# Designed miniproteins, single chains, continued (5), part 60

Each design is a single chain, and the fold is of that chain. pLDDT is the mean over its residues in the fold that is shown.

## One batch from the design tools (miniprotein)

Design m18201
Fold by ESMFold2-Fast:
Structure m18201 (fold): chain A 70 residues (1-70)
Amino acid sequence: SLVDEIKKEYDELKARLAQQDLTPEERERAMKTLLVYAISKLLNLTLEERQRMLAEHSLEDLEALFEKIK
């Protein structure tokens, strides 16, 4: 149930992001932030772990990780 709630929240936020007037660069950074948020919820990561994940992973790496754990 918690996993399904996080997936639903992610899908809703992603859909809202798609409706915003963002540059490609702004959209990429926003997507990275959203993916780290969703992953941190699923894995119960600390703030420090979230910051490290955001710094050390590309958007593609984060998408692949999220698909693996969801």
Scores: mean pLDDT 81

Design m18202
Fold by ESMFold2-Fast:
Structure m18202 (fold): chain A 69 residues (1-69)
Amino acid sequence: GVANALFALGKIGDERAVEPLIKALEHESESVRNAAAYALGKIGDERAVEPLIKAIGKIDPDILLYAYN
């Protein structure tokens, strides 16, 4: 599914995925938003900082802990 594809992009760590993942943070599905946040956390690109801060209220807060620790 879409969420599984987003997790895979995060594990690959390709910076080309950053902009599509930022758009996925606005998705209607919480599972897709959580997967996008996890992937962005794994990539660690600074472009994701502001979008992730804005998404904090719309994603599971534990996702960021799993991505960064």
Scores: mean pLDDT 77

Design m18203
Fold by ESMFold2-Fast:
Structure m18203 (fold): chain A 61 residues (1-61)
Amino acid sequence: NAEAHYNLGRVYEALGNREEASKAYDRAFELAKESNPELAAKARDESIKLGVEDLKRAVLG
């Protein structure tokens, strides 16, 4: 269930576990891609947001 993986990603993100959150969002996107484009877009956007924050951390050291 794509929505369950999306919700799992949000839980990991709230706990500060960014790597597990990213993996959960990626899985939600893959599962929703063919069946629920709106959920797929939401999962992709959250994954991108986490990636941008990770890049900011790399730049700051």
Scores: mean pLDDT 78

Design m18204
Fold by ESMFold2-Fast:
Structure m18204 (fold): chain A 56 residues (1-56)
Amino acid sequence: SLEAARAAYERGLEAAAQGDLEAAERHFLLSITLSGEDPELQARAAREAERVGRLL
């Protein structure tokens, strides 16, 4: 659901802020999977996942 997609995105941001890049990536990837109804959220989650992935 879109609500779950937003929650996953927020969890990704929290994990990234705490330096838990592996958890951040997993949360952003989940947000991408759940955000089919929100193309902007999907694009934002994809950019964050790519950025975090480059740091791993």
Scores: mean pLDDT 84

Design m18205
Fold by ESMFold2-Fast:
Structure m18205 (fold): chain A 65 residues (1-65)
Amino acid sequence: SSIEKDARIGMAEIAATALGAEVVSVEGDTITVRDMHEDPAEAEEARELLLEAGKKLGLKVEVVP
């Protein structure tokens, strides 16, 4: 349902913000985020967590520079 999909997208946006990423766009089942971490090790960890969160929510996550 559209309500269910909107809820999953909303959860992904909350997760992205909590993980230190900026939401750039949402298109269909794809959420595009920009990682805001300055430390490369933290950026890599955040990227892995963002991709895992998306997978659990049935969404595609794209991380941009």
Scores: mean pLDDT 81

Design m18206
Fold by ESMFold2-Fast:
Formats: structure tokens, C-alpha cells, sequence
Structure m18206 (fold): chain A 80 residues (1-80)
């Protein structure tokens, strides 16, 4: 359903944001790259609000490619 898909995208955006914040805190990412990924997460949230769900998912997928899997896994645990 649309509601379930929106929930999954919202969860993915939150996971990416938490993971990115930790990378920044630990000094594991450049300021320029962190800014780029922050802007992409923000844009994905805008697309989600506009009902452009597939575009929001694609943008979050691009962000996920730039984040180490261990940080995404830890972020998922924190969100639970």
C-alpha cells in the first residue's frame, strides 16, 4: 500500500540520517561529502511529501552507496 511504502521510505531516510550523523561525529567523512549526502536526504524527504515515492527511494539508494554498511546496521538498531 502507499502508506506502507511511505513508512518504509521514511524509515530509510531516518536510518541514512542517523548513520551519516555518526560518520560526521567520528570524523570518518569529509565536510563536502557530508553536506552532499545531507542535501540528498533532505531532497528525498521533500519527494516523499510530494508523493514521488520511487524518486525518493532512488535518491536514498544513492546515499546508502556512500555509507559503510556497518553504520547503516547500527542506525537500524538505534531506530528500533
Amino acid sequence: SDLEKRRRILERAAINDIALQKLVKEGKISEEKAKELEEKIREASRLLREGRLDEAEELLREVEKEIPEEYLEEARELLE
Scores: mean pLDDT 87

Design m18207
Fold by ESMFold2-Fast:
Structure m18207 (fold): chain A 70 residues (1-70)
Amino acid sequence: SMEEQERQLRLLILKLMMETNDEASLQKNLEDLREALKALGVSEEEIERLLKNFETVAKSQLALKKARAG
């Protein structure tokens, strides 16, 4: 169902966010998310929006991790 697809997408985004620990994993996870969204038939416009949102949040979290570690 559409609701189940949305739930699976939300869980994937959460998983990829938790696995983003540096710039290299950020780039890998952005590509993995792009491929998953394409496979789900998400529009190109919506894919770009979701990827930009993911990148923005992930970069903020990485900056906080760096500040706490250094």
Scores: mean pLDDT 84

Design m18208
Fold by ESMFold2-Fast:
Structure m18208 (fold): chain A 50 residues (1-50)
Amino acid sequence: SLQEQLDLLRKGLEDYKARLEKSTDPIEKGLLEGIILLMEMSIKQLEQQM
């Protein structure tokens, strides 16, 4: 279901945010910030479909 997909994305987002907080590499931080942004956009798009 859309709800199950949304829950999985939110869990993944939490994991990436935790990794970002622990990262000390500027390149890794930039990559993680990009991934987080794309995941947040995907969540917003799914929420608009519900």
Scores: mean pLDDT 84

Design m18209
Fold by ESMFold2-Fast:
Structure m18209 (fold): chain A 67 residues (1-67)
Amino acid sequence: DPLAERVTELLERADQAIEDGNFEEARKLIDEAGRVADQIPDPALRQEFANRIVALKLRLVGAEIEA
């Protein structure tokens, strides 16, 4: 699934950006991952990625507060 592969790549890049302290880049990557995930026709897979995106957004907010 090319959409699922792209979302996974974007989320991995966003996670790395959080680790690097690049919160602006992480937010852009998370937003792009959300846009791509919304295009996934499988509702179960779309929901799985939506949950992962929410978890990563919470991690980003926590990291920004602690910075």
Scores: mean pLDDT 84

Design m18210
Fold by ESMFold2-Fast:
Structure m18210 (fold): chain A 55 residues (1-55)
Amino acid sequence: SMEKIKEIVEKYKKELEKLQEEIRNSTDPATQEKLRNKMKEIRKKAQEEIDKLLK
């Protein structure tokens, strides 16, 4: 369903925006790298969730 895909996209977009804000406010390169890796994991999870709906 397109509606379910939109809900998933909006949910993960909000999480990614929050992480981007944390990166912007961080001055520690190690913390920024960890947050970027977390964003990659979230994107992968979002893609897997969408793929399951597209069966």
Scores: mean pLDDT 81

Design m18211
Fold by ESMFold2-Fast:
Structure m18211 (fold): chain A 65 residues (1-65)
Amino acid sequence: SLKESIGMLYAMAVALDEGAYLEFKMEDGKLVVTASEDSPEVRRAVEAIKEHAKSLGLEVEVRWE
């Protein structure tokens, strides 16, 4: 939904503002998200991404650097 998409974008913006980066890649129909650090801000962004991806029928794999 629009509200879910806006929430995800906001969480991602907060994570980036805190100096983290997020990389997105599609592998075999699965969304792979690589996060530069494991902080509360990044975890919120990752959880928002997972919720949105689930709404689209996508599997998500998270990789932490």
Scores: mean pLDDT 73

Design m18212
Fold by ESMFold2-Fast:
Structure m18212 (fold): chain A 73 residues (1-73)
Amino acid sequence: DTLKKIFEEFGIEVNENYLKLVEQGKISIVNFLTVELSDHLDKAEDILNKLYEQGLISEAEKTNLVSSFRILK
């Protein structure tokens, strides 16, 4: 899984239950990223850039999440 691999490259273990819900389409990737990255604000922007480069999120999704995390920081 590319999403899990990217998080692991930044030293973050993903919640397998949340990841499974994203894979099943029960949770949006944006909601998953909002929850998981809120505990890792120092790495959030770099992870979001990597996810965008790999085609896992859109430019709009990346921009919205970066803006949200800058407010929380």
Scores: mean pLDDT 78

Design m18213
Fold by ESMFold2-Fast:
Structure m18213 (fold): chain A 99 residues (1-99)
Amino acid sequence: MLEEGGRLYVEGMRAFLEKKYEEAVELFSKAAELFEKAGDLEGTAFALYYLGEALEKLGKYEEAIEAYRKALELFKKIDPNSALVKKLEEKIKELEEKL
């Protein structure tokens, strides 16, 4: 399960870099589910973060905000002083202003 989550996450990153954003969404969504079931908070948080990035590239701002909010809550549990926490809070606010 954890190894499969990691593989799907890497495949999602490849799809994202190739600008195959719908494929990246599917892969990161599956990776997040597998990491969550394995209890991997860090893996889940990063998979949800990149899911949000891929959704944002597709113009699916409401879905991107939801993914970013879930990633933000996990990053706050991991390290509340992380630069990623501030970056995600600013990104969510910016996207909400577009809706």
Scores: mean pLDDT 87

Design m18214
Fold by ESMFold2-Fast:
Structure m18214 (fold): chain A 74 residues (1-74)
Amino acid sequence: MADRELAEEAAREGEKVAREILDEKGPDGQVEAYKAAIETVEQAARERGMSPVTLRLAKLMASVAIADLLTEML
């Protein structure tokens, strides 16, 4: 089973990093923001022993959050 709370926490950490990059660079930073967010989620997964299913959920949640941030900047 996916651990939803753990996935949500990791996704929020990724979203925070992406938001900081987008706040500094705007939409031109979108590729860097996605890359940094996914790297942050993967690091959190390694540190917390996250299952592959939970990691996939966390990456999906982070990607959706970043897409919403980019939409707000348009």
Scores: mean pLDDT 82

Design m18215
Fold by ESMFold2-Fast:
Structure m18215 (fold): chain A 70 residues (1-70)
Amino acid sequence: SMMEEALKIVESALEAAKNGAVAAAIRGLEDALKLLPNDENLKKALEALRNGDVETAIRHLEKVKEKLKK
């Protein structure tokens, strides 16, 4: 399903962000937003990464992950 694919991408982006792989995390977030274009937490995570705020991005990605697992 689209939700399962989005979860996989979000988990990969979250791991990339935690490891300081910011460019990979941004690419993952852009791909996740193609599947979930109205997800506010994905938009906030992408904005945070673009501003260098990795900690805020991780918090928003964790919220997306929790929501997609339900």
Scores: mean pLDDT 87

Design m18216
Fold by ESMFold2-Fast:
Structure m18216 (fold): chain A 53 residues (1-53)
Amino acid sequence: VDWDAILDKVDFSLRPVVQRVKSLLDQGETDEDKIIAGSTKGLESVARRVLEE
């Protein structure tokens, strides 16, 4: 997963949420539904994009 590319594409104000999604992946969570539920529902597109990589 290329986190730098994701952060460059995401608005600066959304970077903390992207970091939260990364933390969920780092703890071994790979289920897209669980990552979305563990983040914010308003940012499903970010979680989905990360999992697709």
Scores: mean pLDDT 62

Design m18217
Fold by ESMFold2-Fast:
Structure m18217 (fold): chain A 81 residues (1-81)
Amino acid sequence: LSPEIMAEAEVAMYIIKGAVSRLIGEKALKKGNIEEAKKAYEEAVEAYRKAAEIAEKAGDEESARIARELAEEAQKKLEEL
């Protein structure tokens, strides 16, 4: 695989990881499990930030912007808990 394709795959993986963690957090909140929700949203923030970093280094400004926005949304949710 070319370095560019590998970077795209890694960005996609971290975006998916962030999305899964966010969904776990949303489910935990619906059940009233605040500590599980905090952990899940922390993991979502970390995954999205990693996606943004990889995208930025690869010169993919659009994917980096999207990943940063997702990280900010997850961070705001974490701050509400």
Scores: mean pLDDT 87

Design m18218
Fold by ESMFold2-Fast:
Structure m18218 (fold): chain A 65 residues (1-65)
Amino acid sequence: SMELEKKAIELLDKAGVLVALGREDEALALLQSGGMSREQAEEVLRLIKEGRSEEALELIKRALE
């Protein structure tokens, strides 16, 4: 849905900013508050750190379905 897409993009953008600032614990907490498990949030964090933003977005979308 459009609402799910917007939520996923918002989570990715906010988490990406936190990772760029070295605030990884806050990024993990944000992703989990958005509906992701700890394991899913950690994998998204890893993908963001590797510059794999498209794969991170797909994982967020799948996790929130």
Scores: mean pLDDT 87

Design m18219
Fold by ESMFold2-Fast:
Structure m18219 (fold): chain A 117 residues (1-117)
Amino acid sequence: MVQLTESGGGTFAEGSSVTLTSKVSGVDFSKSDLFWWREKPGEPLEFVASISSSGKKYYAEDVKGRATISVDVASQTATLNLNNLKKEDTATYYNGVFSPDKPVVLAFGQGTKVTVT
């Protein structure tokens, strides 16, 4: 069974950085794409970043140059680092797993809340 547990949220100063981590279980990283989404107050879920099973990375335009997505297979961890935080980055951040072989989201976590003041 696929499980994702996000951490690293909290309250952060504008202009600072945050590192969000997800502990991932039941996933073969060589066959799965990992995604970070966020839900801003009063807005729908939006894409933030992804890393494919082949290591290809993609970023949403509003975080491009500020965000870094990575995975550590040995520790079974997905990480999103977001630098130069803006008040508009205030959101609940979700880590998810996508199967390219069955083009469906397999699972996503419960989310971690980030507030930028």
Scores: mean pLDDT 83

Design m18220
Fold by ESMFold2-Fast:
Structure m18220 (fold): chain A 88 residues (1-88)
Amino acid sequence: MDGEIRSKILQAAVRLVEEKGAENTTTREIAEEAGVSVGTVYRHFSSKKTLIENALNSKGVGEALIAMAEGNNEKAKEILKKTDELLK
């Protein structure tokens, strides 16, 4: 299913970017980690930049929303700052 494949790609991108940074992470490595072809990645995301931005924004927003719901504004700021830093 489309949503399942997209989710796997986003999770793989987040993991690899957290381990070695966006600059050192390739679309091929993301595809291999997600268990899909590079062509499948490009069907869901037009570029590596778009993929990484969507992955980090999705994860950062989710974690920040949870932290805010818990009343931890400092943690929410830290998560958003880390997401912005990984996008560079």
Scores: mean pLDDT 71

Design m18221
Fold by ESMFold2-Fast:
Order: structure tokens, then C-alpha cells, then sequence
Structure m18221 (fold): chain A 55 residues (1-55)
């Protein structure tokens, strides 16, 4: 879905700029939106784990 692609794009940006607090907040907001839209919980959990690894 388009929302998954956007989240993955932000995760890639965070890999190059881990201190980008605004990108981190945006990714988390989009993960919450993905849950509301019915994206698979397994997919959401995997993306959350990638973000947590960057902290």
C-alpha cells in the first residue's frame, strides 16, 4: 500500500540521519494510521522493530 511505501521511505531516511526527530515522529504517526487502515499487524510490527533498531 502507499502508506507502507511512505513508512519504508522514512525508515531509509532515518538510516542516513538517525537524529531526524521529525522523520521519526512522522513514521510513528503513519504506523498508527496504517493500523487504522487495516494493514497486517505483522507488517506493522516489522516496521516498528526497524525503527526501534535505529535508536
Amino acid sequence: SDIEKEIKRIIEELKTNPNNTYALKRARSLLDEARRLGVDEETIQKMEEEIEKLK
Scores: mean pLDDT 81

Design m18222
Fold by ESMFold2-Fast:
Structure m18222 (fold): chain A 61 residues (1-61)
Amino acid sequence: SPMDEVMARVAELVKRAVDAVLAGDREEAIRLLEEAIRLAEENNMPQSYIDSLRDLLENVK
Protein backbone atom coordinates (compact mmCIF):
# COMPACT_ATOMS: atom_id res chain seq x y z
CA SER A 1 0.00 0.00 0.00
CA PRO A 2 1.13 3.65 -0.30
CA MET A 3 1.36 3.82 3.50
CA ASP A 4 3.64 0.74 3.61
CA GLU A 5 5.94 2.48 1.09
CA VAL A 6 6.00 5.66 3.21
CA MET A 7 6.74 3.66 6.39
CA ALA A 8 9.62 1.90 4.61
CA ARG A 9 11.03 5.25 3.42
CA VAL A 10 10.86 6.77 6.93
CA ALA A 11 12.54 3.65 8.38
CA GLU A 12 15.32 3.87 5.76
CA LEU A 13 15.92 7.58 6.59
CA VAL A 14 16.18 6.71 10.30
CA LYS A 15 18.59 3.84 9.53
CA ARG A 16 20.76 6.19 7.43
CA ALA A 17 20.67 8.77 10.25
CA VAL A 18 21.92 6.15 12.74
CA ASP A 19 24.67 5.17 10.28
CA ALA A 20 25.63 8.87 10.01
CA VAL A 21 25.86 9.19 13.83
CA LEU A 22 28.14 6.12 13.95
CA ALA A 23 30.30 7.70 11.21
CA GLY A 24 30.58 10.93 13.24
CA ASP A 25 28.50 12.95 10.76
CA ARG A 26 26.08 14.72 13.13
CA GLU A 27 25.03 17.32 10.51
CA GLU A 28 23.96 14.58 8.05
CA ALA A 29 22.16 12.66 10.84
CA ILE A 30 20.16 15.80 11.80
CA ARG A 31 19.25 16.45 8.15
CA LEU A 32 18.05 12.85 7.63
CA LEU A 33 15.99 12.84 10.85
CA GLU A 34 14.37 16.18 9.93
CA GLU A 35 13.46 14.69 6.51
CA ALA A 36 12.04 11.56 8.22
CA ILE A 37 9.91 13.72 10.57
CA ARG A 38 8.63 15.85 7.68
CA LEU A 39 7.69 12.74 5.64
CA ALA A 40 5.95 11.16 8.66
CA GLU A 41 3.96 14.38 9.32
CA GLU A 42 2.99 14.85 5.65
CA ASN A 43 1.61 11.28 5.61
CA ASN A 44 -0.23 11.55 8.97
CA MET A 45 1.72 8.81 10.74
CA PRO A 46 0.81 8.22 14.43
CA GLN A 47 1.67 11.20 16.65
CA SER A 48 3.45 8.88 19.13
CA TYR A 49 5.80 7.76 16.34
CA ILE A 50 6.46 11.35 15.21
CA ASP A 51 7.17 12.30 18.86
CA SER A 52 9.68 9.41 19.09
CA LEU A 53 11.49 10.70 15.98
CA ARG A 54 11.58 14.22 17.48
CA ASP A 55 13.03 12.84 20.73
CA LEU A 56 15.71 11.03 18.69
CA LEU A 57 16.53 14.27 16.83
CA GLU A 58 16.92 16.22 20.12
CA ASN A 59 19.32 13.54 21.44
CA VAL A 60 21.47 13.85 18.28
CA LYS A 61 21.61 17.70 18.36
Scores: mean pLDDT 87

Design m18223
Fold by ESMFold2-Fast:
Structure m18223 (fold): chain A 87 residues (1-87)
Amino acid sequence: MEKEIKEEAEKFKKLPPEEQLGAFVKLVIKYRYDVDKLKLLLEELGVSMEAVRHLQPQLGYRVPDPTGLVKAARLLGLSEEQIQKAL
């Protein structure tokens, strides 16, 4: 379990910034029903839980909100230029 999350975090960190937003969305979708794994992944990445809140309303992942994606990308530490390349 812990090994899986560390492997996902290391794969994420190797991605160029323009690919990190898409990869983060996929990881949030993958772990959306496993809060413990999602929290551990966020701790390994150094990312705030608020990034997940911008991608998901109260229940599950909502079909795309571009405003939510931009807010999540800023919380990942992406610049405006990197966000434009990621979208």
Scores: mean pLDDT 71

Design m18224
Fold by ESMFold2-Fast:
Structure m18224 (fold): chain A 75 residues (1-75)
Amino acid sequence: SELVEELARVLEEAGLSPATARRMAEAVYRAVYEHGVSPERAARVLENALIDSGVPEEVAREAGERVRELLERHL
C-alpha cells in the first residue's frame, strides 16, 4: 500500500529503523482501516509509543501530526 509506505517514511524520519517503521506503519494502517480507529486516536497512540521508545517529544508530536494528516487525506 502506498499509504503504508508514506507512513513508514514519516516514522523513519522520526528516527525509527526501516523494519520498525514498517511494522508500526502497518499496525497504524490496520487500526484505522480494519478496526475503525480514528486518525486522531491512532496518531495519539503512535505519538505515545514513539515517546516510550525514546523519540524526543517534539519529534514524536510532529510525526504524530503528519500521520494524522496522511490518514485523514486517505479516508
Scores: mean pLDDT 86

Design m18225
Fold by ESMFold2-Fast:
Structure m18225 (fold): chain A 76 residues (1-76)
Amino acid sequence: SELERKIEELRRELEELKKQIEELEKEIKELKEKLKKNPEDKEVQRKLVVKEAALGLLKAAIDFLEELIRRLEEEL
């Protein structure tokens, strides 16, 4: 059905976002380790703030997509 296809497409998008979160969490961990060695590094501090903000947005997008998928699955 068309609804089943849309759910599968959303699940694929969800998996892609989860991979982006894993990459961002890895980058954040690496930046935190760099900041541990040089706490005064303004460039590392800036990059960390930007990536933590991006992580927050991606988590919000995942929550939205998971809720949307749940609602659509209830209509099957």
Scores: mean pLDDT 87

Design m18226
Fold by ESMFold2-Fast:
Parts: structure tokens; C-alpha cells; sequence
Structure m18226 (fold): chain A 67 residues (1-67)
């Protein structure tokens, strides 16, 4: 969906910028609507370009959004 693609971009861009709060919030919203395959892909992309701290924030965000 367009919303999944938008939030995925926000997670990757926040991770690239080292913005842990933005990465968490976008990832939380993504976790509410995205499939496990989509979530895994976004985390891989974020890990490739982002700081470890921002990637960890994204992981926590996804966990909060999923359940």
C-alpha cells in the first residue's frame, strides 16, 4: 500500500539521519499495518544506511506496533 511505502521511507530516512525518535515513531506505525516480509525488508534497508542506535529504535518501534 502507499501508506506502507511512505512509512518505510520515513523509517529508512530517519535511520540515515540518526533520528532515533522519528525512526521509532515511523516504525511503530509501520508495525501496525505492514507484513513481516515488509518489516524485514525495511529493517534491512535501515541497517544498511542507518546508525545502530536509530536501527535499534526502529526495531523497538516495530515491536510496539505489532502487538
Amino acid sequence: SMEVERLAREVVEAARAGDTEAAYEAARKLGEIASNEELSRVLAEAAAVGSPEAVRAAVRGIQAGVK
Scores: mean pLDDT 87

Design m18227
Fold by ESMFold2-Fast:
Structure m18227 (fold): chain A 62 residues (1-62)
Amino acid sequence: SQTLQKIQELIGRILRLIGEIIDLEQQLKKAKDPAEAEQLQKQIQALREQLAQLMSQLNSIT
């Protein structure tokens, strides 16, 4: 069904974003430069906002 396909696509995108967030959070833990830490925080926040939107879409169809 179209619903199943949409769920599979959303799950794939969610898993990719989670992986990127985890990678950036690991980089943030190792960052000693304040400017690098600030840039990583901004990237993490942007990805978290994308993740929230995708999870909201998934919740609306499940």
Scores: mean pLDDT 87

Design m18228
Fold by ESMFold2-Fast:
Structure m18228 (fold): chain A 70 residues (1-70)
Amino acid sequence: SREEELLEELKELIDDVTDKLIEAKISDEAKEQAIKDMREEVAEVAKTLSEEQRKELEAHLEEAIKRIEE
């Protein structure tokens, strides 16, 4: 479905941003701000998704944040 395609595209976007943040070796302050911005953006997009898709997207974001914090 279009919603499933959108969910996969959003997950790929989260992964791409996460990889770029890890590679850029930015400051801890910049990482904290980027994580905050990602959480806020995902929360807004999640309002347009089903409960199941929202949980999947949020779970994917939390895994991405763990990778940034390592």
Scores: mean pLDDT 81

Design m18229
Fold by ESMFold2-Fast:
Structure m18229 (fold): chain A 118 residues (1-118)
Amino acid sequence: MAAEREAQAERARELVREVAEAIRRALLAAGVPEEVAEEIARRALEAGERAVEEVGADPATAAAVAGAAGIAAAARAGLSPEAVLAAGEAAARVLEERGHTALAAALRAWARDRAAEL
């Protein structure tokens, strides 16, 4: 029981790290400066890790929180709509590849809404 929860927390942190790294790479590919891309990825990582630590979020939920935080951070940093959409697509793809299609669709929709506000 405890070992199963610890293993789930480790899987959640791993998926959160994958989402943060995917966002960082997508932002760099979109021409975002390295320091800005790293800061946004760090915000995504911290949000996902807090979800695991404070509320025991499962891997899919923690990864979705990380993705949402990265999208929001990109928008707040004043990045282009294309960069915000790229961050959302990168996070959504990680979730979709793990079978979390509904959460991936929600992240894509939220990235579109945030990009439209810019």
Scores: mean pLDDT 88

Design m18230
Fold by ESMFold2-Fast:
Structure m18230 (fold): chain A 99 residues (1-99)
Amino acid sequence: MVEEKIEETIKRLEEMKSKPIDEQVEVVQELSDELSELRQQNPKDEKIRKLELTVASLLLALSVIKVIREKTKDEKEAEELAKKVLENAIKTLKKLLEE
């Protein structure tokens, strides 16, 4: 069921909060690719669409944070921003699970 996929995604994102940003981007990219395929197989499922869009938005945010880190060399700022966008994505997915 789609609820199981949302729960699995939340668990994987929770695990990423303690990981370096490069690993976060890699794992979220893999999740985004998996969910894009799932969405193509289930084009009428609104929860799958919202799940895919939430993860795709997170990937974009993390990618921007990675670019900011490379330009500023401020690893602490990048880590704090990455944690906030991960926590926001997790909160969005928990709300989706309650629907």
Scores: mean pLDDT 85

Design m18231
Fold by ESMFold2-Fast:
Structure m18231 (fold): chain A 101 residues (1-101)
Amino acid sequence: MTYEELVEAGNRVKELAIKAGDIRAAASGMLGVGYAGEFGNREKVDEILAAAEAGDLDRMYELGREVMKEYFKSLGYTDEEAEELVDRAIRAAEAHLRAKL
């Protein structure tokens, strides 16, 4: 995946979720695309984008969480620690997105 394709996918996911009024899903989906894309996981980027295009914001939110949790666990964090880090990352991204609305 090119950097350009990754930026476009992240922006599309963000736009669709914000338009639907789900800033939390926008934060999770955008972060999920970023993490998956940086590690070359095109399949996960495509899954998140497909969920966003289908209007399945719950699936998009959960896919974003899954990608981030897998990343933190790969760094040696426990399941509980990874969930807390994912929650903090989403909360920080939500705050940034809300400030721009």
Scores: mean pLDDT 84

Design m18232
Fold by ESMFold2-Fast:
Structure m18232 (fold): chain A 108 residues (1-108)
Amino acid sequence: SELKDLIYEIAELFGEAMTEFQRAVEAKRAGDQAAADSEIERVKELMKKINELAKKYPEIQEAVDEFNKLFDEAIEALRAGDVERAEQLMREAGKKFFDKLKEILKKS
């Protein structure tokens, strides 16, 4: 299934984005703001790739749009030094996104 293959590709890229965000959190905890900002830019580039793939399926694009809202809040929390809130927001956003992808797969 073309849709199934696309969802697996998006899930893989999303996993990479979550890993890079965790590196940004670790850099922020270490006091390395430059490294934290660099890792956030890597997450943004991965999300651009996901957005481009998602454009082919409106239901996936809606899930990505919802994630981007929570991701923006997580970046603001991280910049403010609220590392716990940033991690919580990203965990909840990631769970919601994966749950939505699984729902779409079941309908396919």
Scores: mean pLDDT 86

Design m18233
Fold by ESMFold2-Fast:
Structure m18233 (fold): chain A 74 residues (1-74)
Amino acid sequence: SQAIRDEAVARLSELLSPEDLARVREILAEPNPGRALRDLLAFISELLARGRLSREQAGRAAGIVLEAYRAILA
């Protein structure tokens, strides 16, 4: 659902830079939802590893992504 993706992007906009949000939107365009979820979690892990997110912010971002994809995959 586009509405679920749009809400996830809005929530992530509180944690991520505009450039990182642009990357999230690119990954969300992946038609395979399992692959999109995997790539989003990998991207959040990369941002944490590069010091662009704290551990707390990365956990919150992962939670937002997992919540969205539970709804999409239901």
Scores: mean pLDDT 86

Design m18234
Fold by ESMFold2-Fast:
Structure m18234 (fold): chain A 70 residues (1-70)
Amino acid sequence: SHAEEAEKAIEEGRLVEAVRHVAHLLSEGRYEEALELAKKALEAAKKLNAPQEVIDGAEALIKEAEEKLA
């Protein structure tokens, strides 16, 4: 599943892939899981000094998931 693939990608530092899997969860209406994983991806991205595009992507997904859950 996209959730399992996002978790593995985060653990392995594959943050571009993690962000893509989280985006798919959002498109499927799985907002709570997407929010949890987007937050984990953002934390990992900051810790690993990932490219700004990855950080921005994770932050955008967090915002969208929070808006959908409000």
Scores: mean pLDDT 87

Design m18235
Fold by ESMFold2-Fast:
Structure m18235 (fold): chain A 93 residues (1-93)
Amino acid sequence: KADEYLNKGTYYLIQGKYDEAIKYFEKAIEIDPNNAKAHLLLGRAYFLKGDYEKAIEYFEKAIEIDPNNTRARKLLAEAYRKLGEVEKAEEAA
């Protein structure tokens, strides 16, 4: 079940085990490709690893699936700020 993989990924994410978290979130997306929460959490894992370009990719996918996801928009803006893309950060927020 996708929810089982999301729970396992979140467990590793909280422990700072970002590569393990990514593997489980990818498995969740394999089962349910339109799960906005899975894309959001995968973006968060990449953000915490310092891979801001990958984080942006997954936050944009989360927003595409759920346009009212305020959390994804705020995280997208933060990722753009990390890359120095201030104008894009303002547009995302």
Scores: mean pLDDT 84

Design m18236
Fold by ESMFold2-Fast:
Structure m18236 (fold): chain A 60 residues (1-60)
Amino acid sequence: MKITDSQFDGLLGIFGISGLSDEQKAILREAIEEYLEKHPDATVFELEEVIRETIAKNNI
């Protein structure tokens, strides 16, 4: 499922995430979109876990 730039930036803002490169943003966005394709009803808290795990896995 695709998300808008506004939705993605909003999620990063809620979790206090800043200073990401365009490559790092692309990795996080892809992980969120992939999770939402499998879990369309995912909560913002579930997306926080996806973001946190993706950051850890990709050393962001």
Scores: mean pLDDT 78

Design m18237
Fold by ESMFold2-Fast:
Structure m18237 (fold): chain A 63 residues (1-63)
Amino acid sequence: GREHLEEARRAARAGDGERAAEHLREAQKAGGLSPSQGLSGIQAALEGRFDTVARGLDKLLAA
C-alpha cells in the first residue's frame, strides 16, 4: 500500500495526473486508501490539483 502512495506523490509532484491517479487506484486496492479518499485523490490528480494531492499524501504517509 505505502509504495503506491509514495509513487502517487512522486507523480503528483512531477505534474503527471494520470500516473498519480493510477497509483492512487492501486493504493486503494491494496487497502492503503478508503474508497472516498481514493476517489477524491484521483479526481484532484486528473483535475491538475497536484498541490492538493501531494499535501493529502504527505498527511497519509506521516500517519
Scores: mean pLDDT 81

